Designed miniproteins, single chains, continued (3). Designs and how they scored, part 40

Each design is a single chain, and the fold is of that chain. pLDDT is the mean over its residues in the fold that is shown.

## One batch from the design tools (miniprotein)

Design m9373
Fold by ESMFold2-Fast:
Structure m9373 (fold): chain A 92 residues (1-92)
Amino acid sequence: DEALFEAAYAEAEALAREAERNLPLLDETQRQVMEEVARMVAEGAPASELEAFVQEQLAKAKSDEERQRILQAVVMGVALGLHRRLEAKRAA
């Protein structure tokens, strides 16, 4: 369904733009988590592999604040990776 694809693409693009604007505000750990999640999503890694990575990162967190920062980085990474993947499909 072309209309559903275009709607999904537009939403993913908007979320990716938000993630890009927040890049200068990220600490090194958030940036690493975001980039790895974006890579996994863009490359079509299995959901189980992405879930395992996220759980490992959350398990390493030493505070609630660190867990929240990791979760924010994961959401941003998913948005960036999804946009990259949909952009490649749209270009084809």
Scores: mean pLDDT 78

Design m9374
Fold by ESMFold2-Fast:
Structure m9374 (fold): chain A 120 residues (1-120)
Amino acid sequence: SFDEKRKKGIEELREFAEDIIKDEEVRKIVLEMIDKIEKIIEQVKNEDLAELILQLTYQGIILIAKSQSLSPEERKKALEEAEKSLEETFQEIKPQMTEEEAKLFKEAIEIILEALKKIV
């Protein structure tokens, strides 16, 4: 069912974050991001949108993990590229979404970007 897919997606994100994020403080920020994304996903009725949000969250976790080995200049560039990519994705799919779906997706993007900005 969609509810089972949603729950599994969130559980897989938590397991992935715990496995890949070595720094305890960074891991806490990532797990808090996943908790906020879970609350958004619970409101999403569109399965494709829920899957997209989970996929973008997964990509955010990968970027956070990679950022731990990057220089400050490389981290800043990666953050700017991620912010641009997320905005472009939002603008591309916005015409295909309802107003409620667009609002939830925008909130999900903001949650991901907040976590990325905290880790720098």
Scores: mean pLDDT 89

Design m9375
Fold by ESMFold2-Fast:
Structure m9375 (fold): chain A 67 residues (1-67)
Amino acid sequence: MKPRVSEDEAAEIARETLSKYYAKEGKGSEEKIKEMFEVSDPENPEESKKKIKEILKEEGIEVKPEV
């Protein structure tokens, strides 16, 4: 699958969700946001989504899959 709104939009959503979560908890983490961007592979959107979701989940944030 090669959706059009994939890695960039997913990263933006992840960034907003992460920023919102860390702001609420009093924890800012731009480093985690950068890491999510670095693991994103535009040629492999499925793998990129899995990696981003795993990073967010480890931080206590869930990103729902597109189902």
Scores: mean pLDDT 56

Design m9376
Fold by ESMFold2-Fast:
Structure m9376 (fold): chain A 106 residues (1-106)
Amino acid sequence: VSEEQLLEATRVVGDTLGIPKEDLEKILELVRKAHQYYQQKDYVGYTKALSELSELLEKSVGEAAGAAMRIIQGDLKGAEELASTLPPEVKEKVLEAAKKALEILK
């Protein structure tokens, strides 16, 4: 998966989950940094970027944050499993986001 595909998938997920544009731009920056740290084998930087990403997602989408993190990391099965524990309205949005991300991340 390319950086471009990860950023496009993240933008689509954020739009689907209703993340405000200002928060989404910060999330995209953290996804880009996490990808760059991973490519550089800077696993400390990678873990820190993921922690900041998780915190922003909790503030933006609440209960959907865990599933959104799984989608961004390419763990669509984990995202679906977490979605199954969410209220039906939130579950449907998460599954829609996961489907859209899969189309991009193939």
Scores: mean pLDDT 81

Design m9377
Fold by ESMFold2-Fast:
Structure m9377 (fold): chain A 114 residues (1-114)
Amino acid sequence: MTPEAVAARQETARHLDEAVRYLREGKPREMARHAAEAFENAQRIAELGDVEGAKTMAQAAFDVLAEAARLMGHDEIAKRAEELRQKFAEAKTPQDVIEIAREGARLARELAEL
């Protein structure tokens, strides 16, 4: 693992921790913003060759996104987040992981603006 991949994993973990904090504060839009940052960093982790790390971090980000969406009453976004999370079972390449994480980031940004 490169130093850059380690840094990206640490930054992703920080964003996920912030999202959990915002859950406790009842701020689902802020949770969604931090989920988006986690997805963007997961893409970077995959680009650096850490496919399993990227999957793990992006799966956690989808769990955060689904919870934020439910708290905001957007069950359709929560369902889509859960479907994309499950799609990692079929992901065989870094590009597959990057594409799923990119869609996660898009959904998280959309939710944060609702």
Scores: mean pLDDT 83

Design m9378
Fold by ESMFold2-Fast:
Structure m9378 (fold): chain A 83 residues (1-83)
Amino acid sequence: AMEERIAAIQQELVILQKNPENAEIASQVQDLLNEGKLEEAAAVLQQALDANVGNPAAIASLLGQLKGLSPEETNRLAVQALS
């Protein structure tokens, strides 16, 4: 449901913020989400993932939630980022 998806996004943002290297990315994503700019938030996360910045698993998980990916597709993104 929508409420579950919002909760999952918020939990992933909290996890992302725990690592100092992700603080700027988490801040940018939070600002974009507050403005309803989901595609721009996803683009910021994709760029971070491509650059192997911070915690790739947390970034991939949040990106998967924003793109509405299945758990399997989200895990695939995380594996690709770690490779």
Scores: mean pLDDT 72

Design m9379
Fold by ESMFold2-Fast:
Structure m9379 (fold): chain A 71 residues (1-71)
Amino acid sequence: MEEVKETIKENLLNTIEALRKLGVSDERIREIVKKQIELFKQALEKKGITISDEEMEEIYNEALAEYEKRR
């Protein structure tokens, strides 16, 4: 389970970094990341893994914190 959460976090972090490098607005990045989270949730459900919306929000916040730390 921790492996899965870490993988999602790294994917979100990479998406945030790439989009900000391209000059995409923070609001637009948030929209894109929200859709990416939904896709991860659907993919995991097909594997019998359920992650709550609150756990996904935590992963998103951790990715944002890590990105700001790496600026």
Scores: mean pLDDT 77

Design m9380
Fold by ESMFold2-Fast:
Structure m9380 (fold): chain A 69 residues (1-69)
Amino acid sequence: KLPVEEAMHGKMKVDPDEIYPLEEQVARIRELMERGDYLGAVLYAASLLSVRPSPEFQALLDEAQARLD
């Protein structure tokens, strides 16, 4: 289940660990794409991009969206 629904409602902010390691975030997006979870990759990349625009996140988002489409 989703025991942290309220976090989305009351926060909408990420922890430093979630976005600081750019390489880790890129790797996670690529991992989702390798699994064929392009929707997950799009949502993840879009979330990161909303907080901190990065060409790497944008490129991965574009790739995942192209696959999803």
Scores: mean pLDDT 68

Design m9381
Fold by ESMFold2-Fast:
Structure m9381 (fold): chain A 89 residues (1-89)
Amino acid sequence: ASAKREELIRRAEELYEEGLRLLASSPADVEGAAEKFKEAGRLYLEAGDPEKARELAEEVLKLGELLNSEVLKETAREMLEMVRRAEEA
């Protein structure tokens, strides 16, 4: 149980880093980054860590505001909704 949770968290962290690399590419792959961030959030929720999932969603929202990206802002909103539903389960 604990080992599986730690594995899911590591995979989520790797996906987050991949998303950041996609945003830093030239040209930036915003849609690819958004998909990686959503998958990372899903894995945090699967690991039973809605706090990490919410923190990630808030970071994605800040990135969306900084980059003026509607794709990232929409992705953050969807991620926050996933966290809300998981906490109500």
Scores: mean pLDDT 86

Design m9382
Fold by ESMFold2-Fast:
Structure m9382 (fold): chain A 77 residues (1-77)
Amino acid sequence: MEFTEEEIKAVETAAKLIRAAQEGNVDEALRYADELAKLPGVTPEQAEAIRQAALEGNVDEVTKHALKALRDALEAA
């Protein structure tokens, strides 16, 4: 499979976001949520959902929204 730089960045950003959430590192989770929000195909509403889940420490919701945002970003690439 051929991966673009944008696709690689999307996968890495989503993985780092999920890991930060799993570690309870809210500051890093918010940082990676902001990076994911800059990718094509990620909506402001999706980015806000990730930020809210990260602030609440809800790892399952962060993972769910991050994976959806990743899918949307990969579809837009």
Scores: mean pLDDT 79

Design m9383
Fold by ESMFold2-Fast:
Structure m9383 (fold): chain A 110 residues (1-110)
Amino acid sequence: SEIEKEVERMKKLGEEAKALADPETQEQIDKVMKILLEAVEKGGRIVDLEVSGLEPGKEATLRIRVETEDGKLYEAEVKAPGSPESLRALEAFVEMVGEAQRAIELKEKE
């Protein structure tokens, strides 16, 4: 149930990020959520997470790399305009990735 709680928190944060994002960024967030859910369910790890441009009026870029236990490597890049809404969406997105990492670690410790 601890893994289930982290997955539920991850999904909630992902939906919060999507609600604050534009439609194009929402699609990118959905793709990352699916990759992270696969890593939680099938085993995997977040190899890298890079964030740049976290300044008002600048385009923010997140790059994430996830490796699943079956050896598949997924890369995704999320770009968000520098609006206050986009910065809040980005914060929720980073928290979502953190919850996914916790769920992966809890499953690994089984």
Scores: mean pLDDT 77

Design m9384
Fold by ESMFold2-Fast:
Structure m9384 (fold): chain A 78 residues (1-78)
Amino acid sequence: LGKELLEKIVKKLKELGLENDAKAFEYLYNELLKQGESEKDAIEGSLNAIIHARLTEGDEESAKKIEEIKKEALKEYE
């Protein structure tokens, strides 16, 4: 279940042209899992970090698109 969701998120980020953000997401997700976070919290935390980075660089459009990816992904845990 978690692997399929991870692959779906990575694919969506790459389709938006955010290949570096997709790599950052995978890295952060795995680091959070190693630290004992749940899969849900690791997804939320890693995507929030990328959203924050986009907003800090003034890329509000990409940040909004990543927020929508996050909302859709978190529905899998509802």
Scores: mean pLDDT 83

Design m9385
Fold by ESMFold2-Fast:
Structure m9385 (fold): chain A 79 residues (1-79)
Amino acid sequence: AVDILKRALDGAAAAKDNPFERDVWVALAEIAATNTILSGDKEELEAASKVLREGADKYPDIADEMRALAERLEEAVKK
């Protein structure tokens, strides 16, 4: 999941001149984050949350979406 999230963030950044392709990569990141939540693996949840927060700092155009996903992963870790 972490490797898929990293690839999705890099793809979104690389696709800056193609908004449709960027949106597809953002959607992939959302799917990967949701699958990580459903797995219930606390180590993967913590690692994915960190990747999303680092991605939000690196890519301001998608920062709000990435921070929201990180917060959902952080809440999932509590249970």
Scores: mean pLDDT 73

Design m9386
Fold by ESMFold2-Fast:
Structure m9386 (fold): chain A 103 residues (1-103)
Amino acid sequence: NAQELLEKAKELIKKAIDYINKGIESLRQGNYPEAAYYFIKAADYLREAAEVLSQVDPELAEKARKAANIAYTAALFAYSGQRDEALENAENAKKIAEEILKE
């Protein structure tokens, strides 16, 4: 059922947004390893959402995959101590994720 798959994908995206917000808070606290961990979790949920979406909406699946890649990039910058680059990528991943929820 396409509706059930869309609902499942939206729940996964909501979890990803929660992890992005936790990662941003960790960046503000200067806890870069914790921020990286949360951004990786967000990327994992966005990738899972993309797989679910690929069955019903290939365009939304591609948006979710792009958001996942950007969230992963945020994690790499966080690991490197590049706070501003990590924040910019995290905010971009969050924006794309929020756009999918509006679909």
Scores: mean pLDDT 92

Design m9387
Fold by ESMFold2-Fast:
Structure m9387 (fold): chain A 87 residues (1-87)
Amino acid sequence: SMRVDVTLVRGPASQLVLQGDFDLSGLSDEQRAQLAEVIRDLRERIEQAVDPSADPTLQPDSTGRTVITLEVERERRYEITLVVRRS
């Protein structure tokens, strides 16, 4: 089974609250489909909790870590790190 942890960080100077090893290329087709569904559900929940004008964007870094960037209000930005862990 696959577990997805989400950490929400606000602002460009903020540090990630939770960091983890994450590699989308190492996932099976079934795990990729599950991750896509989790991301979709998460985006909908975030949109419900924040301003509807907020748009999430995926930003993978050089370590294989995936960060969802959600811009909330004109000058406020949230970074959400997805961590996928295999059992």
Scores: mean pLDDT 44

Design m9388
Fold by ESMFold2-Fast:
Structure m9388 (fold): chain A 62 residues (1-62)
Amino acid sequence: MVEEASLILSKVVIEAKEEVTVYYASEAIRNAVEGVALSYGKKAIFEEAKDIKEAVEKSLEA
């Protein structure tokens, strides 16, 4: 579950033009996605979500 959410959120960051809002429910997921954003030169703005499901849903809508 954590690995799946991390992959989905990383894809959202990679596919973004330059700036993207990413929702997270776990520090491990946030740290992994932040590393991906830095590697691809994207600006990620992190906001806390209630749970992993909401984090993925809100990030896909942003």
Scores: mean pLDDT 75

Design m9389
Fold by ESMFold2-Fast:
Structure m9389 (fold): chain A 104 residues (1-104)
Amino acid sequence: SELIKLLENLIKSVADTIAEAEKLLAQGKEKEAQLVIGMTLGSLLVALSVAKRIDPENKVIQELLDKVVEVSKKSETSSAKENVKLLKELRAWIEELLEKLKKE
């Protein structure tokens, strides 16, 4: 399933970014952590926008896009540490969505 592969790739991207951002924050590199988080959220928005264009009636892609837009907007006014928490919440939400799709 192309949709399952998309969700697995999104989960991996978010997980890798959390690990990198936490490492940067441990080094006191808050600006670099924020940049990495922002770049990943931007990449997710591009990937989901492309997926939505390919399958415009897919409600799961729309729900994912809406959620990433919401997280991206919240990230603009939050600290890098708060944004790591937002990414952890986003990852958990996508993982729950993936498990639901695997049961259908």
Scores: mean pLDDT 89

Design m9390
Fold by ESMFold2-Fast:
Structure m9390 (fold): chain A 88 residues (1-88)
Amino acid sequence: DLEKAMQEVALRMKRAVAISKVATEFGKKAGIPVEEASRIVNEAIRRAKTDEELAELVAKGLKEKADMSEEQVEELKERILRAAEEAR
């Protein structure tokens, strides 16, 4: 269905923009290039079935690229969840 596909694309783009902004800001503080942060966000959006899984995948991806504390990982997850909810 073309209409459903277009709506899904619009939702994915809105989420990608909001989540990428959060991930790139955290990435800058941790020394992760914008390219890497964006790649991690795009992969997470493609694979995640829920906003919670999306936050988990993005946080895991960033943690694997930089040494992040557990508190930083938790803050990142919270901000990603908020960004995903706002993009609905």
Scores: mean pLDDT 77

Design m9391
Fold by ESMFold2-Fast:
Parts: sequence; C-alpha cells; structure tokens
Structure m9391 (fold): chain A 68 residues (1-68)
Amino acid sequence: ATAKITVYSDGTAVVESDGEATLTLVDGSTITVKPGDKIDIRDKIIKSVTVNGTTYEGEELKKIIEFV
C-alpha cells in the first residue's frame, strides 16, 4: 500500500493513498478518508495511518507526511 499526507499550517491535511485510509490520532480517535480527501486536524496529532492493511507509524509515518 502507498500513502502520502500533506499537512497545512491552517490545521488541514490532504491524504493521497491507493485505498481508503484510517488515521488514528494520539487521543485514540479515528478518521476514515478516501484518496484525495481534505480533513480538518486542527489541534490533533496523527499517531498512525492504515491503508489496505499496512500501518504507518513512527519513522514510517514521518516519511509519508509533508508539512507546507
């Protein structure tokens, strides 16, 4: 599975993935997104991203996140 997340300074993010993605936040909440969806993550920190059974966390997550 592949995923890329672009995080904007206004607290929004765009997820580009080869399937439906589930984002888990540090507070334990989850957000399910489709490829290309824009989400509001203001005051939320992404802990992990799961796409097609592949989980990105820690250093792997850092490699797929771009801050703009």
Scores: mean pLDDT 77

Design m9392
Fold by ESMFold2-Fast:
Structure m9392 (fold): chain A 81 residues (1-81)
Amino acid sequence: GPVIEEAARLAAEKARENMEKGDPDGVAQATYEAARLGGANDEAADVMAQSTREVAKAEGTTPESAGRAAYQAVRDAMRAG
């Protein structure tokens, strides 16, 4: 629904910005905050934030690929919560 889409889009934008700054922890935090804002529970949001941190730390990850990972992670957190 619109809430999931908006939360996921916000996470993608913030993840891209944090990746451009070289901040994988910022990518995870953006995913967590967007998932929680979208209505995901704490456990689901944290699990997906950990997943996006791993993606952000992987060799060859671009701002665009980090953004896509955060987008999908927020959608997954909101479905799980």
Scores: mean pLDDT 84

Design m9393
Fold by ESMFold2-Fast:
Structure m9393 (fold): chain A 85 residues (1-85)
Amino acid sequence: MRISVAAVVALMSGGSRETAERAGEAMRELAEKGEVLSLEQLAELFRRSGMSREQAEAAARGVAMLGGHETRADPEGLRLAASTA
């Protein structure tokens, strides 16, 4: 199985492998839509993938930082998060 960068971030934030794979798929869909997400929207996405609030917030911050931002993920950042680690 291919592990996305978002999946690695989810695993490092304490999520399960299944949660990490689900988060990676969601990030790919958002990147293809060209969405811009706040940290709160990213955390909600990780939370729906099965992470706790604390884990989801940590993962959201990691994804935002990957794109060079502190408070959002742009489509380029989401595409990087969806890429294979």
Scores: mean pLDDT 72

Design m9394
Fold by ESMFold2-Fast:
Structure m9394 (fold): chain A 95 residues (1-95)
Amino acid sequence: SSIEQARKHLELAREHIKKAVEAAKQGDTELATQHAQEAARHAGRALEATPGVSEEEREEIKREAVKLVNAAAQGDAKKTEEHGKRLLDLLERAI
């Protein structure tokens, strides 16, 4: 069930990234930040359910999650979308 848990958290991260980008595009910085933080939390849970991910890959994913949250908090819709996409691409490759 660890692969099922990883996939569940990946899909939750995807949905929260989508909502963060939508909120950021609407200028709702608080809501965008909340969804970006939830996306980062689910990305972390997906990694916890996938022990075979290298330390280098885990650190890269953590860095992109931090960049996503920072972009959302700054009201940067374009960077929120860019870092959200990078985070998803990394998670899909790792899981």
Scores: mean pLDDT 89

Design m9395
Fold by ESMFold2-Fast:
Structure m9395 (fold): chain A 80 residues (1-80)
Amino acid sequence: MEILAEELPPEFEAALEARLAEAEKIVAEDPDDREALLRAYAVMLGVPVEEVRRLLTLPQEERAAFLAERHAALLAEIAA
């Protein structure tokens, strides 16, 4: 089903789960605040919230390219 294991090692999944838990805390603090959702997403991607806002203004193709680049950078940071 999921092809995550093809590119992401198991240790990366554990790190993603830790980030997701942190993002969940942010959302729980301000669940109906759009800003809280953006901040949570920024935490998961490891970028400032301003970058997340910029991403949302991009076409899907450009947004996908940026996310792929951030995923590679995030994986490298976790591996380091």
Scores: mean pLDDT 66

Design m9396
Fold by ESMFold2-Fast:
Structure m9396 (fold): chain A 75 residues (1-75)
Amino acid sequence: SAEDVELLARLVALSAKAKNEAAANQALRELLGLPEFSDEAFELIQEYMKEPLDEKELERLKEEYRRRFGRELPE
């Protein structure tokens, strides 16, 4: 879904900013595997990279990821 694209794009950007390369790479692999994936997803990542890191938002997105995909991102 478009919501999954936005969630994973945000997780790629915020995990990279938090210097959690394992989580960023996992989110990116899953983003690339979505049926609705397009190059607009890279534009979303670039836009989220321009914003300051919000650690509480990152925690919220990790919980949303767990609920939607049934697994956890690497720490």
Scores: mean pLDDT 82

Design m9397
Fold by ESMFold2-Fast:
Structure m9397 (fold): chain A 89 residues (1-89)
Amino acid sequence: SMEKKAEELYEEGERNEEKGKELLKPLFDSSPEASLENYEEGTALLEEAVRLYLEANRLVPREEYLKKAEETQKFLDEFKKLLALAGSP
């Protein structure tokens, strides 16, 4: 069903969001393991999570899916600013 497909996309988005946030965690912890490569991988995963949430909403319109996409995009935008401060051009 379309509802099941939308839920699968949402769950995949949640997995990508969690993994992306874990890769970006060293930035907040001021860890010596914080790296631009991990920030780039983390941001790419968050971008994919936003895409998956929006696709889920396209299949089955739900405010929950849109809100999750908006919150994840905001988080991503904040970390892109931190990446720039970490010496990204």
Scores: mean pLDDT 80

Design m9398
Fold by ESMFold2-Fast:
Structure m9398 (fold): chain A 79 residues (1-79)
Amino acid sequence: VSTTTATKVEVKVYDQNGNLLASEVIDLEPVTTQRALVIGIEKGEELARSQGDQPVTVEITVLDENGNVVATATQVYTP
């Protein structure tokens, strides 16, 4: 179990050419890094579904209270 506290999740959705299609920042009460990743993944799936029938890459970045990146995840969604 990670003891690192996460306070922010950034979710970005890119098309197959690397163009930014959507971005959202989620402010959190202090949670574990793993919990923040789960929140980011769920939001990323919602945003990916809203982009229509194109392949998209979702990038999730978890930040601590000092703005340091403590975790990242990348997911690909296809039609």
Scores: mean pLDDT 80

Design m9399
Fold by ESMFold2-Fast:
Structure m9399 (fold): chain A 68 residues (1-68)
Amino acid sequence: MLSEEEKEELDRFAKRLVLELMEAKGSTPETLAFVKEMGKIIDEGIKNGESVEKIKERIRKLAEEFLK
């Protein structure tokens, strides 16, 4: 279970990556797909009791694939 501070950190991290992807590619189907997959990663991580660091690592890897 994530603390309120950990949830805020994840939200801030996620919003930053979404903004970076939108700056690079705009509001495209790819950007929407990234947001959807990122949401699944966060939901799964919270359900499994994973650390913020592990969830961030998964999201970062996903973002790198979408930004290339």
Scores: mean pLDDT 79

Design m9400
Fold by ESMFold2-Fast:
Structure m9400 (fold): chain A 63 residues (1-63)
Amino acid sequence: SELERKKAELEAEIAQLEAELRELEAQAVLQVIATGAADPELLARIKELEARIAELRAELAEL
């Protein structure tokens, strides 16, 4: 159905963004261990991804 299609598309997009978020979070942790601080640009990208994932999860919850 149309609704099942939209749900699957949202779930797939969320999964891709969550995988990217995990990779960036791992990079931030490694930077903190190596240098004592994470790159501000990396932290900004993490926040952007968290916001986008939250937006898509809200859309999914409305279905």
Scores: mean pLDDT 89

Design m9401
Fold by ESMFold2-Fast:
Structure m9401 (fold): chain A 77 residues (1-77)
Amino acid sequence: KEEELRKKAEEELAEALKLAAKAGASDEDLDAIRAAYLSEGFEAAVEKTLELAKKMSPEVGKKLEEKAKEARKYIEE
């Protein structure tokens, strides 16, 4: 059960990173999200993803926010 929820959270973060990269996010911003995940866990990665969403176009930003919020829900259950 925990493994399934964690996998879903990881998939949502991976899709958010792919979406951001395709939309022209910098390697620095993408690496910051990955570093936050590795050093501080999902909540820090979600926070960095939400920060990145504010820098992106409204369309991409909204999709990043949705994926970040879904990842947060999976790790909080």
Scores: mean pLDDT 78

Design m9402
Fold by ESMFold2-Fast:
Structure m9402 (fold): chain A 91 residues (1-91)
Amino acid sequence: MMSVEEILERAEKLLKEVEELYEEAKKSTDLSKLQEIRDRIADIAEELTRLEKEALEQKAPKEVLRKLALIEAEITLYYLHISLKIKELEK
């Protein structure tokens, strides 16, 4: 079982990975590469959902839960932005 501090640290590392993937996605017009990046971000979002559930089960402070929710919202926005780019390139 991860500590609340380890959960937050892991979530922050996941956000950084998504930010790096998003920068790569912005520079790419390769549909296959964009799909791979989107799928990786989806996997990261699933991991973040598990981390949020574990933090809730451990009765983490509200401030930590808010930080995790903000990280989830940001990752979701990156996923949606890449999905829109994929749809535009498929025209």
Scores: mean pLDDT 87

Design m9403
Fold by ESMFold2-Fast:
Structure m9403 (fold): chain A 88 residues (1-88)
Amino acid sequence: MELIEEIIKKELGENWEIVESVLLDEEKALVLVKDKKDPNKAAVLEVDLKEKKITKRKEFEAESGGLFKAEVEFGVELLKYAVDKVFK
């Protein structure tokens, strides 16, 4: 948990907070973040815990519902990971 927060702070800065995080495996986490001052700014991140870096980043900025769009994408990415793991 602290490791993910340290990676986010290093790569994105202090203006982002973690909304949700899920360990995909021992070396990867999927993380939903939002801007601390603007709830319409959010991002879905894939984090490499071994290399301590963000490997994928998808940003959402909208007049409304930016966080909701990011939550939907977080769910889609989690489902894709589960499907790929089962069918490989």
Scores: mean pLDDT 77

Design m9404
Fold by ESMFold2-Fast:
Structure m9404 (fold): chain A 85 residues (1-85)
Amino acid sequence: MEEIEKRIEEINKRLKELEEKFPDMNEEERKKAIEEMMHLGVEMVAIAVALTLLKKLEEKGASEEEIKKLEEEYNAILEKIEAAR
């Protein structure tokens, strides 16, 4: 859980850096910044979905196998997002 919180902080910090630098960027830098911001945004949504589903499984008393399967599915989605780059 704390590792996820750290990742959220890292994403928010990076998004802020990109937003602050954006006006001073050239066209190529802006294109890369937009692509990076989109990827970070999708990662944030994926984290939010995973946390919601993990909480629901925990409330249900889910097995370690069910939790592990969700983590594997989450990682597979993130890998597909990265590969689409």
Scores: mean pLDDT 75

Design m9405
Fold by ESMFold2-Fast:
Structure m9405 (fold): chain A 99 residues (1-99)
Amino acid sequence: SAAEEKRRKELNEKMRKKHEELEKEKEELLKQDLSKEELKEMAFEELREALELAGKEELLPEAEKELEKAMAGKSKEELVEILEGLRKSKAALELKKEA
C-alpha cells in the first residue's frame, strides 16, 4: 500500500507538470496565426500517435471520423482546446507506459 501510494503521488505530480507544459503550449498556439486546417491536421496527428501508444491503431478510421465531426464548425480557440485534450490524453498514455 505504501509503495502504491508513493507511485500514485509521483504519477500525479508528473501529470500535473505535464499539464502545466501543455497549457503553455496551448497559449503559444493561440498566439500563432495558425489556420483551422493546420490545427485540424495537428489534432489528427495527435490522435494517430495516441492510438499507436494504446495499441489501438485498428480504431483509427472510426476515431478519425469522430474527431472530424467534433471539429466541424469549431472556432480556432475550440480547435486548440480539442488539440490540448488530445495532447493530455497522449501524455497520460505515455506516463502509464512508463509505470
Scores: mean pLDDT 82

Design m9406
Fold by ESMFold2-Fast:
Structure m9406 (fold): chain A 94 residues (1-94)
Amino acid sequence: MREEKIEKAAELAAIRIAWLGDVSEELKKEIKEALKTSWGLEEEEAEEALKLAEEKIEEKKEELKEALKKALEEGEDWEAPSPEVEESIKKLLE
């Protein structure tokens, strides 16, 4: 359960990083804090999850890119809910 929680947190962190594209050290720190606060991970566990997330970024970026392309092809009138989300999508697809 604990290891599964760390792996799942890492997967979600990797997805978030991939979605945003270029990630700063400040954003990594914010993600780490969110893992501690929202997921109840300890300092060491959050650090481990972030390291695992970094290893998965490329894989998750490709998965998100493929899933997003498929969703856009199947959705005739899909529009991003906000300009920020639209910019993130454009950056991810570049």
Scores: mean pLDDT 68

